# Designs tried in a protein design run: designed miniproteins, single chains. Part 6

Each design is a single chain, and the fold is of that chain. pLDDT is the mean over its residues in the fold that is shown.

## One batch from the design tools (miniprotein)

Design m175
Fold by ESMFold2-Fast:
Structure m175 (fold): chain A 69 residues (1-69)
Amino acid sequence: SEEEKKIETLVKAFKNALEGKDKGYIDRKVLEAAGITDPELIEKAAEKAGVNVELDPNDPNKYIVTKKG
């Protein structure tokens, strides 16, 4: 239930980050403020949203969201 709710929140956040673009960004601190710190949870949400999510190599506190092509 709690995990499922967090996954749905992440799915919406990832889709919103893309918003018709090929690439979007999400601050890690924004997710942490929502209680989302589990990397497995982030991976599950990315798969469900149909996106690829990776940490920005230039900023370890930022995620890069891209469409799975």
Scores: mean pLDDT 78

Design m176
Fold by ESMFold2-Fast:
Structure m176 (fold): chain A 66 residues (1-66)
Amino acid sequence: SEEEKIKKVLEAIKELTGSDLTTKSQILAARKELEEDPELLKKVSEKTGLSGEEILKLLQKYADSL
């Protein structure tokens, strides 16, 4: 499900960066960091099995739900 994919992305970011994303502002900041750091986005992609495009889209949707 989309909710399970979002949880997977958030856990991957936490494991790779140590960042706990709990607020809309933090999620949007992390999304921007991933857009600006292709190597970090690639690591999140490899860990989750999701494309970079899908990861960025899921983070935007999650932020919009808060």
Scores: mean pLDDT 86

Design m177
Fold by ESMFold2-Fast:
Structure m177 (fold): chain A 96 residues (1-96)
Amino acid sequence: GMKVVYRGTVRVRVREITPEVVAKAMKILEDIEKHLESLIQARLYVHPDGTIELELEFETKSAAEEGLDYAVEKAREMPEALSVEGSLSEEVLEVE
């Protein structure tokens, strides 16, 4: 069968990836996980080019929109954030 999931992606550009920047990103992830009960999964990616990417998965579009808005606002609170972008995608998964 097929199942639909909704993914919110937050992309943060910073000047430099430092341990302090990574620690702040991890704190944002922890805060998101504590506040978003509808969250299925969260993943954090740190890229050498100065991009930090947070992926959040939800079962409903409404929960994904609310979760993405919350995550974008939290990411914008980082003093090191040069830019913060949010995007929402629908993913169709084939389940066994």
Scores: mean pLDDT 83

Design m178
Fold by ESMFold2-Fast:
Structure m178 (fold): chain A 60 residues (1-60)
Amino acid sequence: TQEQIDAAADGLIKYIEEKLKAGKVVTREELPATKEQIDEGAKHNPKLAKAVKEAEERAK
């Protein structure tokens, strides 16, 4: 359901924010979702899109 999708996105956002706040790098391999699922979710969730972008910039 949409509520489950939104909850999963919120979980990913919190996970990324927690790791970045601790000064850690978040790799795609650590995320419990495929690249396609994350990219699709980011198109519909601006907060997820921002978190993913910040994680990618930090991993660079």
Scores: mean pLDDT 73

Design m179
Fold by ESMFold2-Fast:
Order: structure tokens, then sequence, then C-alpha cells
Structure m179 (fold): chain A 75 residues (1-75)
């Protein structure tokens, strides 16, 4: 059905846009926080879905509430 094809195409495009924005946010965080794990930064660049939750958890644990919210909006 055309609606199903459009929904799948939109989901794919939103996923790509979200991944790009997420990578940009992670790069900004890594630049501002020298304690940000390099392994986590590399996992995000590799497109690991588990890394996205780990970034949110890291920011929440470190008290970066604004950055954690910004990351959640992109995901």
Amino acid sequence: AAAEQAALAEAGRKSDEGMKRFNEIVAEIAEKDPRFPEELKQAVKAGDPAARREVVDYLTDEGYTYLALKVREVL
C-alpha cells in the first residue's frame, strides 16, 4: 500500500537525519567534556544503537540535563 511505503520511507529518512544530528551532538559533547569516553564516541560513529542509550545514560549520570534532553529529542 502507498501509505505503508511512505511510512517506511519516512521512518528511514528520519532515522538517517536523527543519526546525523545525534553524531553532531555527541561531537559537541566530546569537545566540551574531556571525560567523555572515546570508545563511546567511536561506537556512536559506527552507528551502534546501544551507544545511543549509553550516551543518554552518561549525560544523565554526569548531570548534563540540558544535553541529555537535546539528545533524547534527536533520537
Scores: mean pLDDT 69

Design m180
Fold by ESMFold2-Fast:
Structure m180 (fold): chain A 105 residues (1-105)
Amino acid sequence: MSSEQRLIEHFRENAEELLEEFKKAETDREARRQGILLGASVTSAFMHAYLLRKYEPEKQAEADELLQVARDVLRQASALARSRGLTDMAQDFDNMAAALDEALA
């Protein structure tokens, strides 16, 4: 397995853990904290994919996979935030997903 595939899997596993903590959070403050960590994690994955595409074009497929996983995480985070009544946070995740799609078109 490539080092990039290990990074993608690590990001996926960490994001799944943060999404589960977000879902089971007992207070809005705890939920917002997990949402902030999810946003930071997604931003890190986006930057990694951007730099990978720029400096290692042979790894385009891995960069694309990482971006797809990041988009799926943002979609799940937005849905969870909305279900908890954290509408502003859900809108932030929707805006992040839209900006990511526009920047990569």
Scores: mean pLDDT 84

Design m181
Fold by ESMFold2-Fast:
Structure m181 (fold): chain A 93 residues (1-93)
Amino acid sequence: MEEIEKIVKEAKELLKEAKEIYFKAIKGEISLEEAVKELEKIKKKIEELIKKLEKLKKENPEYEEEIAKALLEIEIDLGMIHLMIAMLKLLSK
């Protein structure tokens, strides 16, 4: 329970950071190239959190439903970051 809550909280903070970087890039406050590099770094951190949840699911079958909900939420967030990276790469041309 506590470990799942910690992972979800870390993922939410990473998404918040990703959104701030994305909007700064769109406003021209940072370079598109710098923003892409930072978003790729955040993406990698979120992928590591997904791996931690998958491990917890295998080790704690009684929390399977709670972990499945957390995985779905984090995978949606990861999809949003993928979209942000793709949009910034398109704009950098």
Scores: mean pLDDT 86

Design m182
Fold by ESMFold2-Fast:
Structure m182 (fold): chain A 97 residues (1-97)
Amino acid sequence: NQSAADEIEDVLLRKARAAEKLGMHDLARRYRELARRLRDAILNGDQAAIEAAVAEIQALEVEWGRRLGLSQDDIDAITASIRAYIDGVLNAAAAES
């Protein structure tokens, strides 16, 4: 679904901009790469590529939280939140198809 792919890409590009503002240029580049990869995977219906990209996004959320000095509980909540968000957008798009 184009709309789901565009929505998720926009969220990841916003995360990349936030990383740039914090001087985390390496994380910003990874968010931009994963935004493109996840968009392509969604548009192609490639479930294995979607799962691989989501796992890498969760790893970036862990690294982000560690650099900010967040607690493990806060990091776990953030990584669960991004997974739930992506799943929710994709499930809503599938229901509209």
Scores: mean pLDDT 84

Design m183
Fold by ESMFold2-Fast:
Order: structure tokens, then C-alpha cells, then sequence
Structure m183 (fold): chain A 72 residues (1-72)
């Protein structure tokens, strides 16, 4: 299901906190800590899937939002 505006705003705020450079990407290894900060508890399979979404070791906002929409 699509994220609510409140859930999207919360996710975006957390993403911005981890995106120190403001380039719209975070290191892929920070993606699980980001989700845990928001109260999500990814399974081992979900963690593996999330790490596999990294391109050159980075995850952009659109990719992370789509993952959360499918797996929350």
C-alpha cells in the first residue's frame, strides 16, 4: 500500500538526517538503521533485499520509499 502523507514526511525527515551531503542518497548500509529509527523491524530477507537495491553502495529516496511501501 502507498505511504500516507504522515508516513512519507516521517521517512523523508529520517532520510534527510542520514543524507549529510544533501545529494538525495544515503549509503546502503545506513538504510536498515534508518528504518529501525522509524520503528520498522526488517526481517533478514528484507535486509538482504534492501542491501541488494544499493547502486554503487548508495540508495536514493525513490528506491527507499518504494521499498518501505512494499515491506512495511
Amino acid sequence: AELSEEERARLRAAFAAFDDDGDGRIPVWLAVPLLERLGYHPSAAQREALLALGVDGWVDWDTLEAFVERHR
Scores: mean pLDDT 76

Design m184
Fold by ESMFold2-Fast:
Structure m184 (fold): chain A 104 residues (1-104)
Amino acid sequence: ELALAREILDWLLSPENAEITYPLRVLPNPDALPDYSKYVPNPVSLSTIRQALESGEIRSVEEFLAQLQQMADNVRRFFPEGHPYRELAEEALQRALELARELS
């Protein structure tokens, strides 16, 4: 089960998805976006998801997919309607959900 989550994450971080995942790979620089933590109490990036999988904080594919959903929700909460990062976050989530369904 966790092998599936790692496979999906590795695929999202692969070069073929770089155009979709580039703003999602790491958390924003606090100096560049100082108000991010005020609007996003539970910050999530693909890097923090990887760390949580390696530390055992994510214990199931369901928890993994919930973290991807939280990441997309955080982008939608912080960035205004029409911002390209909202579309990229939604596309990354959709691709991950489709791959999870296919491999399940």
Scores: mean pLDDT 82

Design m185
Fold by ESMFold2-Fast:
Structure m185 (fold): chain A 101 residues (1-101)
Amino acid sequence: GPPLVLESRLTREQYDALVAAGRDVVREELKANIDYLREEAKKTVKDPEMQEAIDKAIDRARELADGVTTPEQVAEAVRLLMAVKEAIENGDISKVKEALK
């Protein structure tokens, strides 16, 4: 992608610190949502097949959150978490299965 305008005005060390701080905030928010949805699924979901699909999606979202360095990884984690939320609310795991492809 094009270079960020901030990169031309900051020292390399200052730029890296700013990017790291932003990544930490995003990672913490993703992890909070992962933990919340995992607990909600345990309370709400009774179908073993649906629970297995949700657990796989949550595990994939956690992997993406732990290794997050790009906006594309954030978007994929959010997509997985939204699919899990919808599955918990309506019992439809089709979006969860599609997001895991």
Scores: mean pLDDT 75

Design m186
Fold by ESMFold2-Fast:
Structure m186 (fold): chain A 56 residues (1-56)
Amino acid sequence: MLSDKELQEKITEIVNEELKKGKSKMEAIRVAAEKLGVSIDTAMKIYSQNELEKLK
């Protein structure tokens, strides 16, 4: 089972790669969710939390 930290890192990695391909943020999150076997809601929550951490 992936740890929460590993899941966050993988989501961020996949989202950034998909954004680099010209996909929207929502499409990038969907791809990350699909590849990691998590719900879109879970992937969005983790990605949003990581974005909030950047504001600290």
Scores: mean pLDDT 76

Design m187
Fold by ESMFold2-Fast:
Order: C-alpha cells, then sequence, then structure tokens
Structure m187 (fold): chain A 68 residues (1-68)
C-alpha cells in the first residue's frame, strides 16, 4: 500500500504516505498527508484513509497497519 498506519509499542499511531493521502476521522475532520510527511494520529479515531484513488475503511485499515 502507498500509505502505512504505524503503531509503536507505546501505543503511538503515525500515518506515513508515499503518495498524497487524506485521513478522515470519526468526527468528520480531515487531514491531508503529503509524501514524506509523518502525521501523529494517536489521540484520533480514524474512519478512512484515501491514497492513490483507493479508500481503506473499517477492517480494510488493517491492510495498512504496521506494528513496531
Amino acid sequence: AKAKLIIDEDGTATVEAEDEATITFEDGSTLKVKPGDKIDVTDKSIKSITVGGNTFTGLELLELIEFK
């Protein structure tokens, strides 16, 4: 996938993208992620991530998760 949701052992969650991505949160707010950005989402509930024309929602978000 052209985006990753990285979860560290301390519970910190970070979104990284290789292409321009958009994070949509459960509260309806959005954040744009540019290639090379690292966005901290630890205190946010993610509804979906859209990258490269593909939208990942619910269980599809598991395809983007990387545990460290």
Scores: mean pLDDT 79

Design m188
Fold by ESMFold2-Fast:
Structure m188 (fold): chain A 93 residues (1-93)
Amino acid sequence: MERARKIAEETTKANEEALKLGKEAEEYVKQARRKAKESLDEMRKYLEQARKLAEEIKKLEASFGLGYSLAKRIEKEIEEVEEEARRRAEAAE
């Protein structure tokens, strides 16, 4: 009984936390995209922050079975932004 209640409470908190972290990570991805036009170093710093948040979301998703795959989506967006900026820099240089 108590374990089921704790799981429900923890799952609710984990869901809210994952969504908040996801929004924060998306903001870092947006900043990275904006900075990609100005500074690749700053872009990478923002992507690093987003990736760290994605790892935390991934842990919450795995531990509480949230099923949103938010971490994978954010990680993919991070890699796409990073790869695109890297390819452009290499092609231009």
Scores: mean pLDDT 75

Design m189
Fold by ESMFold2-Fast:
Structure m189 (fold): chain A 94 residues (1-94)
Amino acid sequence: SADEVLAELAALQARLPELSAEEALAATRGMADRITAFLAANPDLSAEQLARLLRALLEYVSQAIALYPELAAEISALMTPAVERLRALLARAR
């Protein structure tokens, strides 16, 4: 469910300061893949659910880059497909 993905994203965000750079990058990749797969499996998500996911994802990206500025390019590259997919789905829902 969207609430489960949001909870997973929030839990990972809370753990970011405890991770090494390598662990943070691997976790970010896993989360990007998880969100992309979730969106592909759930094409009928409400605008409210999509907006909550996009907000949470953008907050995660901002926090991850702030903690690991040396990984900013890699983090952005991993998350861009999920962010763009969420934006496209939101544009169609409106």
Scores: mean pLDDT 87

Design m190
Fold by ESMFold2-Fast:
Structure m190 (fold): chain A 72 residues (1-72)
Amino acid sequence: SMAVASRAAFEFLSTGDPAAFEVDPEGVLAVLERLSGLRLSEEERAYLLSLPPAQAVEALRTFLRTGRLEIP
């Protein structure tokens, strides 16, 4: 639900907790895009969703800081 995704995104922004991302990865990404004004491409979104939660969190933190995501 949107309420669960919004709460998970705020917990992620506050704590960096991988568990928050793990609950609803797609919902968290959508809320973070809306809050930051940044947009993920389809490739970037798919890449983040393919990562283990801890690695996805680290990649997301880099994306939010730099506006870019490095895909191997």
Scores: mean pLDDT 72

Design m191
Fold by ESMFold2-Fast:
Structure m191 (fold): chain A 71 residues (1-71)
Amino acid sequence: NKRLEEIKEKTYILIITYEELTNDEELAEKLKSMPLEDQLKELLEIAKKLGWKSIEKAVKELLKELEELKK
């Protein structure tokens, strides 16, 4: 499914962005090992905690797209 692969790619870019901005390799590796939905949920909580409003919005949109695909 092309849309699912696009969600995975965008989520991976967000994890790499988190790793580069924070140098938190341990949490980044943990995120990479998680299922896609759990990756997005964890990234959402991180974005909220750090005040990364643009990333929070992007993650919310990706979660909505993922839920629409699970029908």
Scores: mean pLDDT 85

Design m192
Fold by ESMFold2-Fast:
Structure m192 (fold): chain A 55 residues (1-55)
Amino acid sequence: STAEKVAKMQELLDKGVEYAKKNMDPSLSAKEREEYTQKLLKVSKEISELRAELE
């Protein structure tokens, strides 16, 4: 349903903010920051795909 897709979009946006904070965290190793960068890229792709489905 549209409501379920909207809820999923909010979840993905929240995860994106969390991963963006982590990939900029200087207390994490370069490897850990790169892992969060990859997670952020995946979330961004999922958001784009979900937006296309809603429009």
Scores: mean pLDDT 84

Design m193
Fold by ESMFold2-Fast:
Structure m193 (fold): chain A 67 residues (1-67)
Amino acid sequence: MSTVEEEIDALFEGIRKGLELADKYPPEQKEEYKKALEEEIKKVKNVEFEAGLGLAAVISYGSDFKL
C-alpha cells in the first residue's frame, strides 16, 4: 500500500498536471482538455493522481465539469 506521503505527492502531481493542461487548453477547448485528462488517467492509473486532475479541472472549468 502507498504511504500517506506518496498519496499526497500523487494528489499534488495530479493537480499540477491538470493545471498545466488547463493552461494549454482554454475553455473553448474543453473537450480536448477532457480527452487529455482521460489519457493521463489511463497512463498513470493512480487514484490520488486522478483525484488531483479532477480538482484541477474544477478549479479551471468550474464545479460542474464532468470527466
Scores: mean pLDDT 77

Design m194
Fold by ESMFold2-Fast:
Structure m194 (fold): chain A 76 residues (1-76)
Amino acid sequence: MDELVDLLARELGVSREEAARILLELDIEFGMLEIRRAVGLEVTEEDVEAAVREVAERFGVDEERLRALLPTLFPE
């Protein structure tokens, strides 16, 4: 977790505290999408993009840069 927080802080140019909050919010948003998928509801790329946009706007960080980090933060 700390390594991902440090990476996110460096890449987005935010404090470690802000990076930790961003990571937590992304985990919550994606956890909700995972639950929706698990109960048979459709989850689209647009739902993922909307979640990333909301987090980026909330914390004042670059949406495209945050999106580019997703494979590192949530590998698979």
Scores: mean pLDDT 78

Design m195
Fold by ESMFold2-Fast:
Structure m195 (fold): chain A 68 residues (1-68)
Amino acid sequence: MKVDPDEVTLERVREALREAFAKKLSPEQAEKVVDSYVGGLEFISSHLTPEERKRLYAGALEEALKEL
């Protein structure tokens, strides 16, 4: 699925990851995995340009929507 990078926020990525992991993990385990993943994205994005950050978030959302 193609995602519009301009519409992707870190919060939207977090929500999509929660939905994907909720199918396979308990709510507590899903939240821990999501927090770790989102924390990694925040760290990487702090070293990126705004355009690169949008692409990173869009890619992460696409992977979450593919049901990791």
Scores: mean pLDDT 75

Design m196
Fold by ESMFold2-Fast:
Structure m196 (fold): chain A 148 residues (1-148)
Amino acid sequence: SSDKIEEARRLAEKARKQAEEAKKKRDDVYKQLEELKKKAPEVGSKAIEEAKARAKEAEKEVREMGEQSLRVGKTAEELIELGQLFFGTGQYLADKGDELKQQGDKLAKVDLEEAAKQYGEAYVYYSRAYSYYEVAARLFEEAARLLS
């Protein structure tokens, strides 16, 4: 295989790995929200409901942007460039999720309402990161296909 095909496949594998890590972090934050719900049922239930609704809408928006990017990317080079933009956005969102989760952890023993808000935001950011990484992987996979 050409060096360009190998690079596109490597980028796709990296994006898939980062998607799985973001999903795991999202699921870990969800468990923390469920534990908070045991201590403060109304606060925890509201935070979970709002976070899930916001994550679902954000995932839909990112998926639709990904479908558009696949239609407008005409060359492997354009698809790789678009994939790198989606991947970079995913990294930024995952890092922001980590900050929000850390803030939630600090607040979990002193302010359950604020901890719930921070964990809910972390859930949304990790869900968005997951979707951006999934789109990046698809763009890199399509680039590899065009180069084959």
Scores: mean pLDDT 91

Design m197
Fold by ESMFold2-Fast:
Structure m197 (fold): chain A 100 residues (1-100)
Amino acid sequence: SMEEANEEIEKIREEAIRLTEEAKEIIEKLKAGEISPEEAREKAKELEKRLKELRDRLKKLMKEYPDADVKLVIEAQMALLAASGELLVLERLVKKKEEA
């Protein structure tokens, strides 16, 4: 139903926010030397996989429910974009640490 679709879009937004927070935690631990670049790379790879799954889920919902709440869709898209940005920061930091 449309109501269930809107609830799933909200869950995607919440999962994207959690992914952003997890990426930030890994960045801080890597900066502090609490984890290795190798461990950070493996964690980043898992977060990238989860981000792709969230994007694919949102695209499917938007296709099946074109009349879904536009505000919820935009908020989910913004949360996914924020998560993508933090993963880019993490990838750049991992590369810098590997080159040191």
Scores: mean pLDDT 90

Design m198
Fold by ESMFold2-Fast:
Structure m198 (fold): chain A 117 residues (1-117)
Amino acid sequence: DKETELVKEIEKNLEKARQAIDEGNPEEAFEYIKKALDKLNELASLPNANIPTIVDYALKIVELLIEFLEKFPDHPLVEEVKQIARDLILGLKNVFSLALTPEQKELLEKAEELVRK
């Protein structure tokens, strides 16, 4: 099943991104985050897209982007990471707002403040 395959690939890339952040490998972490985001975009394009699942994985990507910024605040990729985070947060707030829990909305507000220029 395409949905199951995409979810598995998202989870795999998120796990590898977390490992890369923990090991101090910002370039590797960023590549895995982008791969997870690409798979999330594919998942969101499916005819029977599960909105709560899309929201959950999008928030996990936002959390990893924030962890990247906290771990590597002076890295050249910081500006690109902030832009990706801003775009993803905006999409969640504007397109998926009705699917967000109060706790998820609070997380997004905190993340948005952190990535604000």
Scores: mean pLDDT 85

Design m199
Fold by ESMFold2-Fast:
Structure m199 (fold): chain A 86 residues (1-86)
Amino acid sequence: MTTVSVSVVPSPDPSTLTVRGEGKASSPLVHIELTLLDAAGEVLARGIGDGGDSTVTLSAPRDQVHRAVARAYENGKLVAETVLEL
């Protein structure tokens, strides 16, 4: 079973928000994408983690981040998604 989680983690800069996306998968063909979005749905930051179990950490200006979206893909197919409203 593939799962994804999103959490806010401590940032060394108080002007930024740091978000961690974590994927857990039984298949090494799974990759995860973490995207940070503003209030209009525009991308502020994006990162990818490969190889089944993976972690992506992104930082963006605290006053601009409104949503974090983590998605897991296997062979181009979406297999898990979680959304954190910020």
Scores: mean pLDDT 81

Design m200
Fold by ESMFold2-Fast:
Structure m200 (fold): chain A 77 residues (1-77)
Amino acid sequence: SERQRRQILVEASMTVLEAQTNLLIRLGDVDGARAVLEQAQQLYEQNRDYLSPQQAQDLQRRIADMQARIDAAEAAL
């Protein structure tokens, strides 16, 4: 179904954004990591109506985890 295809694409996109965030943190690019976090937040907002409640909660948790990692990296500077 279209909903299932959208859910798969959102999951794949989120996985890429998490990997990019982790890479940018390792490179010391906190500003770049924050820009990727904004993309993750936009991905959630644009697709929330296609997600199951469980998937929406999972995405929100992953976004919060990205934020926490960026905040920890910034505090270590």
Scores: mean pLDDT 89

Design m201
Fold by ESMFold2-Fast:
Structure m201 (fold): chain A 68 residues (1-68)
Amino acid sequence: SPEEELLARLDEVREKYLKGEITPEQAIDEVLALVREAAGLPLTPEQRDRVMARVDEFLKLLVEKEKE
């Protein structure tokens, strides 16, 4: 489903960031691109909420990591 594909892509961005393969700025850009793509997809409110929850979790992780 589009939701599962978006969540998988978000997980890939998160993994790349945690491995140091991309910069925080690149990770943010990729997440914003995925959020933009999600806005154009026929997702239910519940599916959109799940995608946005995963985005929020990743952004919180990124902010916490960058405080180090």
Scores: mean pLDDT 83

Design m202
Fold by ESMFold2-Fast:
Structure m202 (fold): chain A 81 residues (1-81)
Amino acid sequence: SLEEVKKRLEEMGYKLPDDVTKEQLENILKIDRDVIEGFRLIIEGINKALNMPLTESDKRALEQLENREKEVDELEAILKA
């Protein structure tokens, strides 16, 4: 439900108005996805361009991004239902 998506986004740190719409929630999830992709490109792309291996810190950051992407995927599925 829309209320479930709102609650989960608030648990992720977003402050949402009481009258937030489905379209606004979809736009927030799209922005969050774009930000995840941007950070992934920074971590992976810079290390590749410099011929440097991923550090353990980089790998942990990529795992956190993957977990956040899964959360976004689940919330998008709830909004489409």
Scores: mean pLDDT 87

Design m203
Fold by ESMFold2-Fast:
Structure m203 (fold): chain A 90 residues (1-90)
Amino acid sequence: AEELIKKAEEALKAGNYKEAEKLAKEALRQALSQVPERHREAVERAVRRIYDEARAEALAKGLSEEEANAIGYLSAAKMAYTVVQLLNDR
């Protein structure tokens, strides 16, 4: 997940929003697959909220839908990855 997050950030900085979204979605999928079943529903709800909030903020700033989608998925992937690290260290 960390490698995919870094690649997604690079794609976003390069203006390649579709590639950034694709990489961020894959990072999110990998991070969520590492979440224990008992925490899955709570983490998925938190991920959805972070995605919606980050995307809405980007759109409110006048960014394109493609850029907003990439930012949303990247924010969600980073959150999910951080949660996986915290759960594994407990």
Scores: mean pLDDT 84

Design m204
Fold by ESMFold2-Fast:
Structure m204 (fold): chain A 98 residues (1-98)
Amino acid sequence: KEEIIEKLQKKVEELAKRVHEAYEAGEFREVGPEEVEELFALWEEVALLIAELLNILEEVREELEKVRAKRKANMKPVKFGEVEFEALRELKELVEKL
């Protein structure tokens, strides 16, 4: 599976490079409507990847809230090696999507 973080990094670098090239051309180069639409399409690709990343992070947050709720319900410090390992396995599977 393609890692979302790697894909996002490549697309952000591509967008940054193209924006920088347009900026360096400055007042001496007119950016045509097609170039603007291409930059906007690339921005949308980045935005969609960020939205997907945020959705995965929200799933991670929900799993962490379950661990937090168990700690509060027990009214005792939870032994690190007993409850958290199962949650950490689930989190690892979610993070592998990043």
Scores: mean pLDDT 65

Design m205
Fold by ESMFold2-Fast:
Structure m205 (fold): chain A 69 residues (1-69)
Amino acid sequence: SALNRQLQLELLERLSVVDPELAAQAKEALEAGDTATYRALMAQLGALDPELAERIERELLRRYVESLR
C-alpha cells in the first residue's frame, strides 16, 4: 500500500546516515519492485547499526498509530 511504501522510504531515509550508498541501492530495488534484493539490502543496512534501526522503526510505528487517532 502507499502507506507501507511511505514508511519504507522514511526508514531508508533515516538509515541512509549509516551507509548512503547501500540505502540508495535499497531504494532502487524497492522502486523496481525487486523485493528480494530490497530485503537483503535492508537486512545488511540494519546490521550495521541495529540499535538505530530498532529506534527508527519504533518511532515510525508510534507516529503511524498516533496518526490513526
Scores: mean pLDDT 78

Design m206
Fold by ESMFold2-Fast:
Structure m206 (fold): chain A 60 residues (1-60)
Amino acid sequence: MIDEEEVERALALIWIAIAKLDYKRGNKESALETLEKARERFKHLPDVVAEIDAEIEKIK
């Protein structure tokens, strides 16, 4: 049985990767918006929230 929480974590990594790509392309505002949306989407996963918060702090 695949753990639904494990699938959610995989999706969160994809969101973070998209935001990192946007930042590398010079789209800082888009990257921050993506990370903020990901934080709200995955707020039930504290470890994921911490990872997203770290990425937001790097971009600010």
Scores: mean pLDDT 81

Design m207
Fold by ESMFold2-Fast:
Structure m207 (fold): chain A 107 residues (1-107)
Amino acid sequence: SREELEREIRRAVEVLGEILGLSEEQKREIYEKALELAESYPDRPREEEIAAFAAAMVLKAYELVFNRPVSLEERRRLAEALGVDLLEVEIELGVLQLQAAVDEVTK
């Protein structure tokens, strides 16, 4: 559900903030961008994938907001803290990039 996705995005932002030492203002900016990204992609995760999808949205939001990716070590720490498989998070990130590319080509 939307409420479950919003909760998982918020959780992922808080955990990432702890890992990276982010301010409350930076966490809010990432949260808002992650929600925007989730709304812009029509494909919704299955219930069993929602936490990994939320983590992927937050990682992509960080990259877009700060113009740099979260490192592999930091992404691994995020996945471990959230109890999700890093591979599932990386797959969701790849799907987001592919959806953006398909949209551009089909214009």
Scores: mean pLDDT 79

Design m208
Fold by ESMFold2-Fast:
Structure m208 (fold): chain A 100 residues (1-100)
Amino acid sequence: SSKLEKLEEIKRLGEEAIKAIEEGDLETARKLIQEMEKLVRELGKEGLLSEEEQKLLLAAITYMREAIDAAEAGDLDTARRYLERAREYLEKFMELAKKE
């Protein structure tokens, strides 16, 4: 369905953003995060994402942005911890979205 395709797109953007941060491609990561955030806002306005789904995705986006800032500061250990948190929130979102 159109909803399932858009949910898979959010997942893809999040996974690609995390990979880009891990590879040190922080410019690509920022662009992917911006696309993800735009899609989350659009789907939220269309009523295709619950408030809980939106909160989980926004938490993942926040942790990915914090990981970029830590990586730019040279704090790779902090960046890795933030990416682990981002993955956790993306996983929670995917599980919630599949059950609703």
Scores: mean pLDDT 86

